# Designed miniproteins, single chains, continued (2), part 94

Each design is a single chain, and the fold is of that chain. pLDDT is the mean over its residues in the fold that is shown.

## One batch from the design tools (miniprotein)

Design m7468
Fold by ESMFold2-Fast:
Structure m7468 (fold): chain A 66 residues (1-66)
Amino acid sequence: MKLSEEELRAEVLLSLLRAQAAIAKIAGDEETAKKLEEAAREAERLIKEGRYEEAARLAEEALREW
């Protein structure tokens, strides 16, 4: 399998979004969990479309704000 730099970055950031969403949900922070889950869904969609750079940027912005 071949992972481009952009694809690898997007996948790592998506994994971080999912981890943060899970932590927020366990902690009872429903608003943060909802925002992070929404960002994770958007990033996953962009990755499926091959838009790795956009997925990475969206994930980075979500992680910086939360």
Scores: mean pLDDT 81

Design m7469
Fold by ESMFold2-Fast:
Structure m7469 (fold): chain A 80 residues (1-80)
Amino acid sequence: MKVVVRVTLNEDGSVTAEIVGGDNPENFEVKAEQGEDPYTAVVTVTDKETGESKTGETVLGPGESADLEFELGAPPLPKP
């Protein structure tokens, strides 16, 4: 499933992330943190059903935003 997350570095240095598109956005959790560099934003998206997570990062100036696209989709299935 595809998830599009908008990440913003606010003027006060805080990082905000929200889901702005993709498949079944209600099934995902988003966490945003400042990276090692004060202009680096780290975003983690977690599938609430499977627990699968993907992390992305981007460099932003104060007041800037960027859209990050994540794909999470393969369930850990033994099946048969």
Scores: mean pLDDT 76

Design m7470
Fold by ESMFold2-Fast:
Structure m7470 (fold): chain A 67 residues (1-67)
Amino acid sequence: MEKEIEELKKRIKELEEEIEKIEKEIEEEKKKENPDLEKILELEIELGVKRLEIAVLKLVLKKLEKK
């Protein structure tokens, strides 16, 4: 059980690092004089998916900690 908790925490951290990278890419695109709105939308969708993954993993983590 503890080993599973450690693995989940590690995965959450990895996803948070990936989100940070995507957020920087979105900010760089928005700072351009002519932003690529399609690229921004694609990055925002990917960011949303990764945030949902973190939310699910955090819910699983809470359930494991209460067992």
Scores: mean pLDDT 82

Design m7472
Fold by ESMFold2-Fast:
Structure m7472 (fold): chain A 63 residues (1-63)
Amino acid sequence: SVEALQEERDRIREEINKLQEEIEKAQKESGEEAEKKVKELMEKLRELTSRELELELQIQALK
């Protein structure tokens, strides 16, 4: 249902916000390990953002 898709989208948006906070904290650290951590977190952010867009398109298709 549209409601279920909207709920999942909202959950993913919350996860994106938390992940962005983690990226900001990791960016304040210096060194190669910190750079690696930021890269990994950014890859996760990209995956979540892609899922959010997919859900938005599905919601729009049902309207």
Scores: mean pLDDT 83

Design m7473
Fold by ESMFold2-Fast:
Structure m7473 (fold): chain A 58 residues (1-58)
Amino acid sequence: MIVRTKRDVVPLSGSGAVIPKGTILEVVREIDEERVEVLGMGGDERYVLRKSDLEEVA
């Protein structure tokens, strides 16, 4: 599933690096009701983000 950040987000995994609003990511796993694991489009960066910070794109 391809998603886009609705706002600048700080990942729940790792320290303080902000992912800018409008960043395209792939959801690779649902962790729980609130959290997903996403993959950067380069395939080498993984983040845990909140579902509420993301929107589905076509």
Scores: mean pLDDT 76

Design m7474
Fold by ESMFold2-Fast:
Structure m7474 (fold): chain A 56 residues (1-56)
Amino acid sequence: MSLAEEARKLIDELEKINPELAKQARTAFDRLIAAGDEEGLREFVERLKKYLESLK
């Protein structure tokens, strides 16, 4: 699974819990993809995973 694919799945999960925050996450994700920022995308995925885990 690519980092981009993992990020999309996490954003979809976030959308079901907090749609407004998911909208902000999509905007950040789109920027990272447009910039080709692989390190930023990896950090974004890890931060999003940690945030979703904190909601349990």
Scores: mean pLDDT 82

Design m7475
Fold by ESMFold2-Fast:
Structure m7475 (fold): chain A 98 residues (1-98)
Amino acid sequence: TRALLEEVLKRFEELLARLAAGEISLEEALAGVRELEEQLRREGVPLEDRILLLGRAAVLAQEAAAAETDPAARAALEALAEYLGRRIVALAAELAAQ
């Protein structure tokens, strides 16, 4: 549902902010993202909508990395953006196989 997609994006933005602030590790942020992806899958969200949401999340992570002045925080945000990019490619391949 649209409301679910908005809720998941908000939770992703909260993870991104906490990662940028150094409140959570990259590993914790990646675990949180995996939990959000699994929630979308369990709720039956179509692959196309999951790809779109991950694309929005990747842009937000890239923007946060570009604005970050701390090298360690920037590296973590860049790693998160790279992970999201790899997930988009994997889901796009799954969609093409349908």
Scores: mean pLDDT 88

Design m7476
Fold by ESMFold2-Fast:
Structure m7476 (fold): chain A 68 residues (1-68)
Amino acid sequence: MKVSEKVRELAELAEKHPEAASGLAPEFYDKVLEVRRRAGREGLSPEIVEEELTKILDDYIEKLKALA
């Protein structure tokens, strides 16, 4: 599944629920930052980083949908 499609879905959900998106954003930004820190420390491949970031993105989308 293309990451660009998930990013667009997230953008559409954030536009519909900006307050909920803003409230959840710090938690998900912290998770993304931790993946990037691990990538630098452990030398993770771009493919593994993309997989872990996609899981975080999926969780964010599902939480936003649950608040709709």
Scores: mean pLDDT 77

Design m7477
Fold by ESMFold2-Fast:
Structure m7477 (fold): chain A 83 residues (1-83)
Amino acid sequence: MEEILELLERAIEAARRGNLEEALRLGIEAAKLFMERFPSQEDITTAIGFILRLIGAYLDGDAEALIRELEDFKEYVREKEEE
């Protein structure tokens, strides 16, 4: 869990520096680790949705959208640990 949150934090930092490619790469890595640890249909669907929205923001060159998607997924991961 901590590794997933760390990857998402690093992705957000990369996006804030304008390195959108690195942010996308780290975000996808976090989503892959999440799906390996949480293989429920709901959690996999959420992670896939996150990946698709993250790719969309990246293709648009929208750093703010990329950061928002990363922060939203980070909150989902954090809440999952609290359940």
Scores: mean pLDDT 85

Design m7479
Fold by ESMFold2-Fast:
Structure m7479 (fold): chain A 71 residues (1-71)
Amino acid sequence: SAIEEIRRRGEAEAERYRRLAENAPLPENLDSPEVQELRAQGLRGSQIILHYLERAERILEEMRARIAEIE
């Protein structure tokens, strides 16, 4: 169903950002363009983790809104 597909994609995208939050402190991710941009803005450690977690939550909010529009 369309609703199940929206939920599946939204949950998968949110999980991707959760994984980015878990891995942000790892050395191999320090040179990633997104992490470098956040550091250039003055964000450090926990702030970068929170940034990714906030993105994950926003994705879940958008997913819920799309489902509500169908129902």
Scores: mean pLDDT 76

Design m7480
Fold by ESMFold2-Fast:
Structure m7480 (fold): chain A 92 residues (1-92)
Amino acid sequence: SKKIEEAAKKAKESLEKAGGSLQVEVKGDELKIEVSGLSNTQLIALALHFIGMGFDGKEVKVEISGDTLRAVIKGLSEEEQVRILEMLASLG
């Protein structure tokens, strides 16, 4: 999706300007994210947000190693994928 690609580009550029990085892979309703360079508070808040999505019926895997968060989320609509990427852009 062009809308997802544009949102991912904006999120990546925003996080890179803040001294972080973002990698995004989209496979149908599955979103894979690897983000680094967030503060500890932002990292915890982001992890809790994704865990909450799992409680609300999404299939979620979250892994934190050092300053890097990796998440795989399944069952997302295109609009939900865009919203997650826009949220990541706001953290940069």
Scores: mean pLDDT 83

Design m7481
Fold by ESMFold2-Fast:
Structure m7481 (fold): chain A 60 residues (1-60)
Amino acid sequence: MGKLVVAVEDYTGKTPEELSIKKGDILRILEVVDEEYLLVENLKTGEVGLVPKRYLGELK
């Protein structure tokens, strides 16, 4: 079961593997890649990519 998180800040992907997100977007964690990056799915767009985890917060 993928954990849901919320974008706490806008992020623009810097590489093709990275996802661009907007503050308030709801994302599903697919994989923990390392200590800095998560592989996520944006539930609004269906896009999948890497996002720095500091731009994501726990959805309550």
Scores: mean pLDDT 80

Design m7482
Fold by ESMFold2-Fast:
Structure m7482 (fold): chain A 65 residues (1-65)
Amino acid sequence: MKENEAAALDTAAGIVLAASKMGTVSPEEAARDVEELARKVKELGYEITPSVAAELARLRDEAAA
C-alpha cells in the first residue's frame, strides 16, 4: 500500500534527523538524505509530516551557514 510505504519513508527521515542531532551525521548529509526521502514521499502522492519539514528547513540553514 502506497500510504504505508510513504509512512515508512517519513519514519526513515525522522531517524536521519535524530542521527544528525546526535552528531553521527553532518547537517549537509542529513539535509540531502531527508530531501531525497521527502521527494519519494511526494512521488507517492503524500506529504511529509510538518515536524520533519520544519527540521529539514533548519538543517538547510545550518548547511548553508
Scores: mean pLDDT 76

Design m7483
Fold by ESMFold2-Fast:
Structure m7483 (fold): chain A 80 residues (1-80)
Amino acid sequence: SAEEYFQKGLEYLKQKKYEEAIEYLKKALDLDPFHEDAQITLFLLLYELKKYDEAVEIFSEILKKEPNNEVARRLLKMAS
C-alpha cells in the first residue's frame, strides 16, 4: 500500500539512506499522489539534499496526472 511504502521511506530516512528513502517515497506517491505526508516528506528531503530540479520534475508530473492536487501545487510554488 502507499502507507507501507511511506513508512519504509521514513525508516530509510532514519538510517540516513537518502536514495532509498526517495525511492520508497516516490513509490508511495505512485500509488497515492494525494498522500500529503509523503508529498511533504519527499519535497523537504529533496530540498535538504539540494535536488531542486528533481523536486520540480516530480511534483510537476504529479500535477500533470492529478491537476487538483493542492499540496503538490503549493509545494511547486515554493520551488519557483
Scores: mean pLDDT 87

Design m7484
Fold by ESMFold2-Fast:
Structure m7484 (fold): chain A 62 residues (1-62)
Amino acid sequence: MAARRARRERLVEAVRALLDENDGALLSPQEIADALGISVAAASRALRELEAEGRIRFAPPL
């Protein structure tokens, strides 16, 4: 499982970096998938993982 966890963690980090670069924009899983060249399912899982870990929050725009 170690290799799979490392790959998943790096995917989650890539999604977080993309969201940070798009500060203030609500990116859909489709937009994230397209930007990173991954599946929509992978993008959705990464977003859920980040939210569950408290690394991101779907905060209302200011």
Scores: mean pLDDT 67

Design m7485
Fold by ESMFold2-Fast:
Structure m7485 (fold): chain A 79 residues (1-79)
Amino acid sequence: AEEELKKALEHLDKARQSIAAGNDDEAVEHAKKALEEASKLPQEERDRVLTRVGKLMLDAEDAGLTNAAKAIRDAVASL
C-alpha cells in the first residue's frame, strides 16, 4: 500500500522536474504513471496525489506547456 504511494510521489516529482525543464512529453508520461499508481490507493491517499497533480497542471500552464496541462487534466478526468 505505502509502496504505491511512494511510486506515485516519485513520478509526481519527475513530472515536476520535466515541467521545469520544459519537457511536455516526459511531464505527461510521469503524471500518467503517478495517476496509475494512485488508482491502486485508498481514497485518502489518492486525494493527496490528485491535489499534487492539480498543482502540476497549474505549473504546466504557467510554463506555457499547454499540451501537457491538457493531457494531464484529461487523464485525471478519466481516473
Scores: mean pLDDT 82

Design m7486
Fold by ESMFold2-Fast:
Structure m7486 (fold): chain A 65 residues (1-65)
Amino acid sequence: GAARDAARRAAGRALAAEARAVMAELGPDATVLVGQEGDDLIATVRNGDEVVTLRGGADGTVTRL
């Protein structure tokens, strides 16, 4: 439904915003890979040996792993 679709889009935006913030923390050579695990979105941000994994729930919750 529209409410679930809006929540999913909001979750994606929240995850993208957090991933961008992490990329800024790690520096200009940082890269991001986005995937899906069940109903959750996973973003992996890397810069050299630095790796940060973020999990975005379908409800808009973002967790740094």
Scores: mean pLDDT 78

Design m7487
Fold by ESMFold2-Fast:
Structure m7487 (fold): chain A 58 residues (1-58)
Amino acid sequence: SEEEKKKYLEEIKKETKELLEKKKFSKEKKEEVEKKLEEALENLDLETAKEIYAEVLL
């Protein structure tokens, strides 16, 4: 459902933000990643959100 998708996207957003803080990315990189995540959430684009998370995890 869309509600389940939204919850999953919210979880990805939280995990990604935690990784950005823990890995000490630059302010510019954090802003770039957060902007892309917000766009993915607005579009309910789960694939893009997962790709962003994977890039930050590496």
Scores: mean pLDDT 81

Design m7488
Fold by ESMFold2-Fast:
Structure m7488 (fold): chain A 96 residues (1-96)
Amino acid sequence: VADEAAKLIADAFDRLGYTLESTLVLIAYASAKSTGNDLEAVRAAAEMAVKIAERSGDPELRQAVIDALRKAAEIAESKGNTEVAQILRDAAERLA
């Protein structure tokens, strides 16, 4: 679930040509996962994605990241991972 969420978020960046930013999201995820748990890892990935999307000024990237966060939340919720789903929904709401 956590790995799937991070991948969906990173793929949103890569799809629009933001390859470096996609890599930064995955690095944030991996770093937090190595020092904490899956919840902290997903939070780090989501926060990095929100920060980059806001700073980009690109409305297409902003919408793609919102859509990816919402989709990842739906998948997490469908698998019973309510805490991961809530982190992802909160991130999408801040960016919207």
Scores: mean pLDDT 84

Design m7489
Fold by ESMFold2-Fast:
Structure m7489 (fold): chain A 70 residues (1-70)
Amino acid sequence: SAEAEKYYNEGLELYKQGKLEGAIIKFGLALQHDPNYAKAWENLGKVREALGRHAGAAELFARARELDPS
């Protein structure tokens, strides 16, 4: 999943810059390439919470924990 890791890293850079909408897009692209990328699900949840009350955040965190329960 080189493509998934590439998009995940791009999403992290956007998140660090406060470009939350861009971060969501990049984490979404990472998950299109690797839907089992637990860190991408988790960070999607964090970014959606940071945007203020996106209803899907809890589901994203649940998926991350299911893929990586540690």
Scores: mean pLDDT 78

Design m7490
Fold by ESMFold2-Fast:
Structure m7490 (fold): chain A 99 residues (1-99)
Amino acid sequence: SAEEEKRRAEEAIREARRRLEEGDVEGALRAAEEALRHALRLLDLGDYRTAKRIAEEAMRVAREARRLAEEQGDRELALEAGILAGLAGIVVGLATLLQ
């Protein structure tokens, strides 16, 4: 259901932010990816507003994760974070068009 997908997406975004605060860039990125998967399911269920909001939050986490990965010298993780930020941006665009 849209309500369950929304709850799971919000939990994933909270975990992503917590891991980012702890300096766990990889964990934050994985949690943001999970949130984005739930945002895609929300798009399929017609909850475009929640999908857009979750994707925007995932994009913010991914951008900050990229910055921290670059500071840590982890080029591979920085690239993964950049890709996730781009994918999240696509979801934001799709949700906007479908409103």
Scores: mean pLDDT 90

Design m7491
Fold by ESMFold2-Fast:
Order: C-alpha cells, then structure tokens, then sequence
Structure m7491 (fold): chain A 72 residues (1-72)
C-alpha cells in the first residue's frame, strides 16, 4: 500500500539519521505524497488534502481511512 510504503521510508530515514522532528517528518511526507500523487490519479485529491491538513489529526485520519478504502 502506498501509505505503508511512505511510512516505511520514513522509518528507514529515522533509523539512519535518528529521531526526526515533526517538521522534518512533515516535509518528507510531503515529498513522498507528491510522488504518490503522480502514481495514482484517483488518490490525487486525498493526497493534496492530507498535505494541506498535516496539522489536523482528525482530518488526516479521515483522509487516511478513505485512501485505505480506495486502495482495497
């Protein structure tokens, strides 16, 4: 799954460079999300909303659930 891949990459980065700050994670997620947006047109809107609402946990969880449903 695309979201799992993005998180797995973040985990690998943290393993090599140590614990990332929330700001650093946000920037890396943004870059990964941009790549995911290019790979699947159906997820494009959800990805953009996730990027814009990175600080809104409730909205991000809703977007993640919708993306998970779409990827099934």
Amino acid sequence: EREELARKILDAVEERHGKLTPEEREEIIKKLIEELKKLNEELQKLVDEYVENADDSEKREQIEKEAEELLK
Scores: mean pLDDT 67

Design m7492
Fold by ESMFold2-Fast:
Structure m7492 (fold): chain A 91 residues (1-91)
Amino acid sequence: MEEERRRLEVEALRLIARELREAAERNPELRETLLKAAELVEEAARALEAGDFEKAEEYEKRLIELLAPDPEAARLVLEAVARAAAAIEAA
């Protein structure tokens, strides 16, 4: 159960990073912030895949701090999360 859940979370994070990269191409004003967010999400996915939950939490905190001053970027990140969750549920 825990290992299966971790695998699903890793896949979800990879999908979120992909959605953020595509959002960056559609939103040139937010490109740098969205690409940085995608990088942090990819690093969190790698940490979770390795079983390093503390390191994954550090990347999550960095993501929150990155998005705190930019509500539009935060909205796009939440949309990417929702799309990734829907894709995982449909599979």
Scores: mean pLDDT 83

Design m7493
Fold by ESMFold2-Fast:
Structure m7493 (fold): chain A 66 residues (1-66)
Amino acid sequence: GAAEVKEAVEKALEALKNGDLKTAKEYAERVDRLGVLALLEGDEEAVRIGSEGSKELREKAPELFK
């Protein structure tokens, strides 16, 4: 749900701030997985949060997606 996606985004961003790229990548991948699940479930709020979070993560740390 939306709360789980939001938590994953927040944890990814916190890991990035701390220089923990491994943890940041793990949570970024979780955001993507939860976003797909939200699309299948029709959870519009979770989809929006996931899309916005993935965009922010990609803008701040494109290396997480390589």
Scores: mean pLDDT 83

Design m7494
Fold by ESMFold2-Fast:
Structure m7494 (fold): chain A 55 residues (1-55)
Amino acid sequence: MDGMIKTLVEDGVPEEVARKLAEAMDELLRSLGDGDNDGVRKANKEIVELLKEIE
């Protein structure tokens, strides 16, 4: 995830957005490990909304 934040910031993504995206990705991976399908869906929605802000 460190590489993802660094790449996003280097591409001009605001640090706050990059941090939130990394947090959402971490939550997605944690929910996948726990078998928490609701957590996966919530994290996916957050990621999609954050990606729309930088596209």
Scores: mean pLDDT 75

Design m7495
Fold by ESMFold2-Fast:
Structure m7495 (fold): chain A 58 residues (1-58)
Amino acid sequence: MTPEEAERYAREKGLPENVIRAVRLAAEEGWTKEQLDSIVKVAELAPDARAAARAAGA
């Protein structure tokens, strides 16, 4: 998976900008599509983590 594909995939899932950037960087480092999918899925399934990140970032 290319970094551009990984970035688009994370963006389509509605993840925060910092997570989208992290996924793109991981793809640039040569992470497999399976590993990238797992990261995105975990972030998507953890709404409380998204709320906590927003509170910490405020």
Scores: mean pLDDT 71

Design m7496
Fold by ESMFold2-Fast:
Structure m7496 (fold): chain A 89 residues (1-89)
Amino acid sequence: DELAAAVERARERAEVLRRAAESVEVSPEFREALYRGEELAVRAAEAYAAGDFAEAERLGAEALALYEELKAKHPEEFAAVLEKAKELL
């Protein structure tokens, strides 16, 4: 199931990014956004488990958009978190 795989990957990536951010110095704004991303990924997984596939897809898209905005707005912090995330995988 493509949606199930996408939801699981998004949740795993969100968790790894948050753990990576805990190991590097990032702004409170960046940290809040990563927590929001994890919240969206968890809610997408919950919606999928409840059979609300449209909501799961919508929440997953919001999480992806959030990470794209973080990359554009905070490129240095995003790069540092990505490098740390590679070490945790």
Scores: mean pLDDT 79

Design m7497
Fold by ESMFold2-Fast:
Structure m7497 (fold): chain A 57 residues (1-57)
Amino acid sequence: MEKYEEALKKAEEYGKEAKKLALEGSSISEIMRKFGEMGDYMGEALKLKSELKRKLE
């Protein structure tokens, strides 16, 4: 459970950082990098959710 919650929190933080960079007019490259990190953590969270669901059954 903890790993899943941490992955979701990281994804949310990177998404928030990407939004802040976009509002500040930062480079598109930096913004896309943050969205990439968010996507990586979302993928990890989905994998952990599948494993957690199987253990709770």
Scores: mean pLDDT 76

Design m7498
Fold by ESMFold2-Fast:
Structure m7498 (fold): chain A 70 residues (1-70)
Amino acid sequence: DEKKKKELLEELKKELEKLFKEVLERNPDASEEEIKHAEEQKEKIIEELEKLEPEKLEEILEKLKKRKRL
């Protein structure tokens, strides 16, 4: 189901953006180069997620939400 995959990818992108924001807030002294590197890594993660099946995306989304608390 392409629609389900699209919805999961949108939710994963939102969660990754929240994590990225939190990492930046925890590292206010991060250089522009470090921030750019983190952004590039985020983009690579998103590209890999786009290749996964919906079931795998659900598993990753659950883990990502749990990691925000840990």
Scores: mean pLDDT 76

Design m7499
Fold by ESMFold2-Fast:
Structure m7499 (fold): chain A 82 residues (1-82)
Amino acid sequence: SSEAKEKILKLTKEAFAELARLEDEVVAARIAARKAEKAAPGSAEAAKAREEYEKKVKEAEERSKELTKELKEKVKKIEEES
């Protein structure tokens, strides 16, 4: 049905908006790490910024897996109820 398609589209858009937000956080942390390294190469500040970037990458990977799994399960449920 068109209503089921609209529900799937909304869930997909919401999930991809969250994934895009996670990617933006990773990109921002990467830029910050690069700026810190450029400003003071090999400094403790540069090392800390790199640590934050690595942390954001791990968080994004974990959240992306969860979001993808949840989207797949919710879409399947809607398709089965259609």
Scores: mean pLDDT 87

Design m7500
Fold by ESMFold2-Fast:
Structure m7500 (fold): chain A 99 residues (1-99)
Amino acid sequence: MVTIPELVVDAAPGETLTLPLYDAAGNQVGTLTITVESVDADGRATVRLEVKNTGAADVKIEKLRLHVGDRVGEADLNITVKPGETKTVTLEVELRPAP
């Protein structure tokens, strides 16, 4: 199993990003596609995550840290994706001013 304790993403409202996922040795084990669908007036971001495992071992992603401008939010994911699988989740992240 490959464990990614935290994904750190910097994105704008309405943006779609595709990022490679690496293990601790620097081997690519998958891709993450993240779309920030909206950010409301209260700072709630709606995000869609698509995680594709292209490696030979289970990939576990524990947490997302999302930066949108000068604001940041965190969400517990605890997503496990098996080899060759794609897992899509939609979640809400509460953004707050960065410290």
Scores: mean pLDDT 83

Design m7501
Fold by ESMFold2-Fast:
Structure m7501 (fold): chain A 56 residues (1-56)
Amino acid sequence: SDAEIRALVARLEADPTDEEARSRLLGLLSEGDPNSPVVREAREFLTRLERERRAA
């Protein structure tokens, strides 16, 4: 789970337009692990990514 989250974040860092990686990451984050720092960091990263995609 944590390794998968890190891998998906790395994919999105390399290619912010990877919709498949984004959707998979969203699903993993939704399955509930609110106490994990990896999950919290990934959520914040994804929120920032969405913001940047919409801004320009």
Scores: mean pLDDT 77

Design m7502
Fold by ESMFold2-Fast:
Structure m7502 (fold): chain A 69 residues (1-69)
Amino acid sequence: MELLDKALELAKEFSVEAALYVNQAYLAYLLKDYDSAIEYLKKALRLAEKNKELVKLLEEAIKKIEKEK
């Protein structure tokens, strides 16, 4: 998923904790566990609030996953 790939790359440079949550969201998404994926992305969003580009990518990823439910 392009949005999650970009979010993970950017998160790694910004916050190890945010990157961990994005990675967990990616794994949940691959397992079709969309609820857990969204939950982890929301946790990453709380940590990423100062990085506008990361926030945008995370919000777009959440919207895309919610649409697949």
Scores: mean pLDDT 82

Design m7503
Fold by ESMFold2-Fast:
Structure m7503 (fold): chain A 74 residues (1-74)
Amino acid sequence: GLEEARKKIEEAIREGERLIEEGKKLIEQGKITEGIGLILRGIGLKTDGLIYVRRLKKEGKITEEEAEELIKTI
């Protein structure tokens, strides 16, 4: 049950980081608009992950320690 939520958060963080790195590379290649779009999308995924962690903590579905460890990945 709770493992699904943790995996979802980890996937969102990894995908967010991947998009930010890809966006930075596109900007370096002169594809500024596309690069910025990917960076914003990546930031959005990481932000959604943080909101989800806070919600799970408030619902008592994860511990405070688990929430802090997940947030540190951001």
Scores: mean pLDDT 80

Design m7504
Fold by ESMFold2-Fast:
Structure m7504 (fold): chain A 80 residues (1-80)
Amino acid sequence: PTPLERLSVVLGELFARTTDPEAKAELLRLYQEILDTAAANGGVLPPETLRRFAERMLEIAEKYVPDHVEELRKRLEEVL
């Protein structure tokens, strides 16, 4: 899998664990931003950009799903 595909899987896992509709909407907006950024860069995300998106996923989890932050951090470390 590409780094983009791996990040997308982790985002999908976070989305599945999220019950708050506002959090789900924020994750969908983040996913669209990830796809738009990849499209602008020929389907590839630079490592710094991947880390920045991972940071934003952690920020969303800290706000809406704080009990899952450590598990998400571990998953992001595995895929990045």
Scores: mean pLDDT 84

Design m7505
Fold by ESMFold2-Fast:
Structure m7505 (fold): chain A 73 residues (1-73)
Amino acid sequence: MAEESEELLRRAYERVAPFLSPERQEEARRIVEEMSEKAREAAAKGDLSKAAAIATAGALRLIGLQIDDELAR
């Protein structure tokens, strides 16, 4: 369901955002918006597995931003 994909992305953002710089938080918000839109489009076409994969990929990108920010310190 599209709402569950959006919930996964929202939870990933909430977990990662406190550890990001303000610049990275803006980048993270853009990732959430883009991936949520793509997941909703896939779900609207009936491809729930693709929607879940898109949400998972988005969550991994958010985690990657945190790792990159930590390694840059």
Scores: mean pLDDT 78

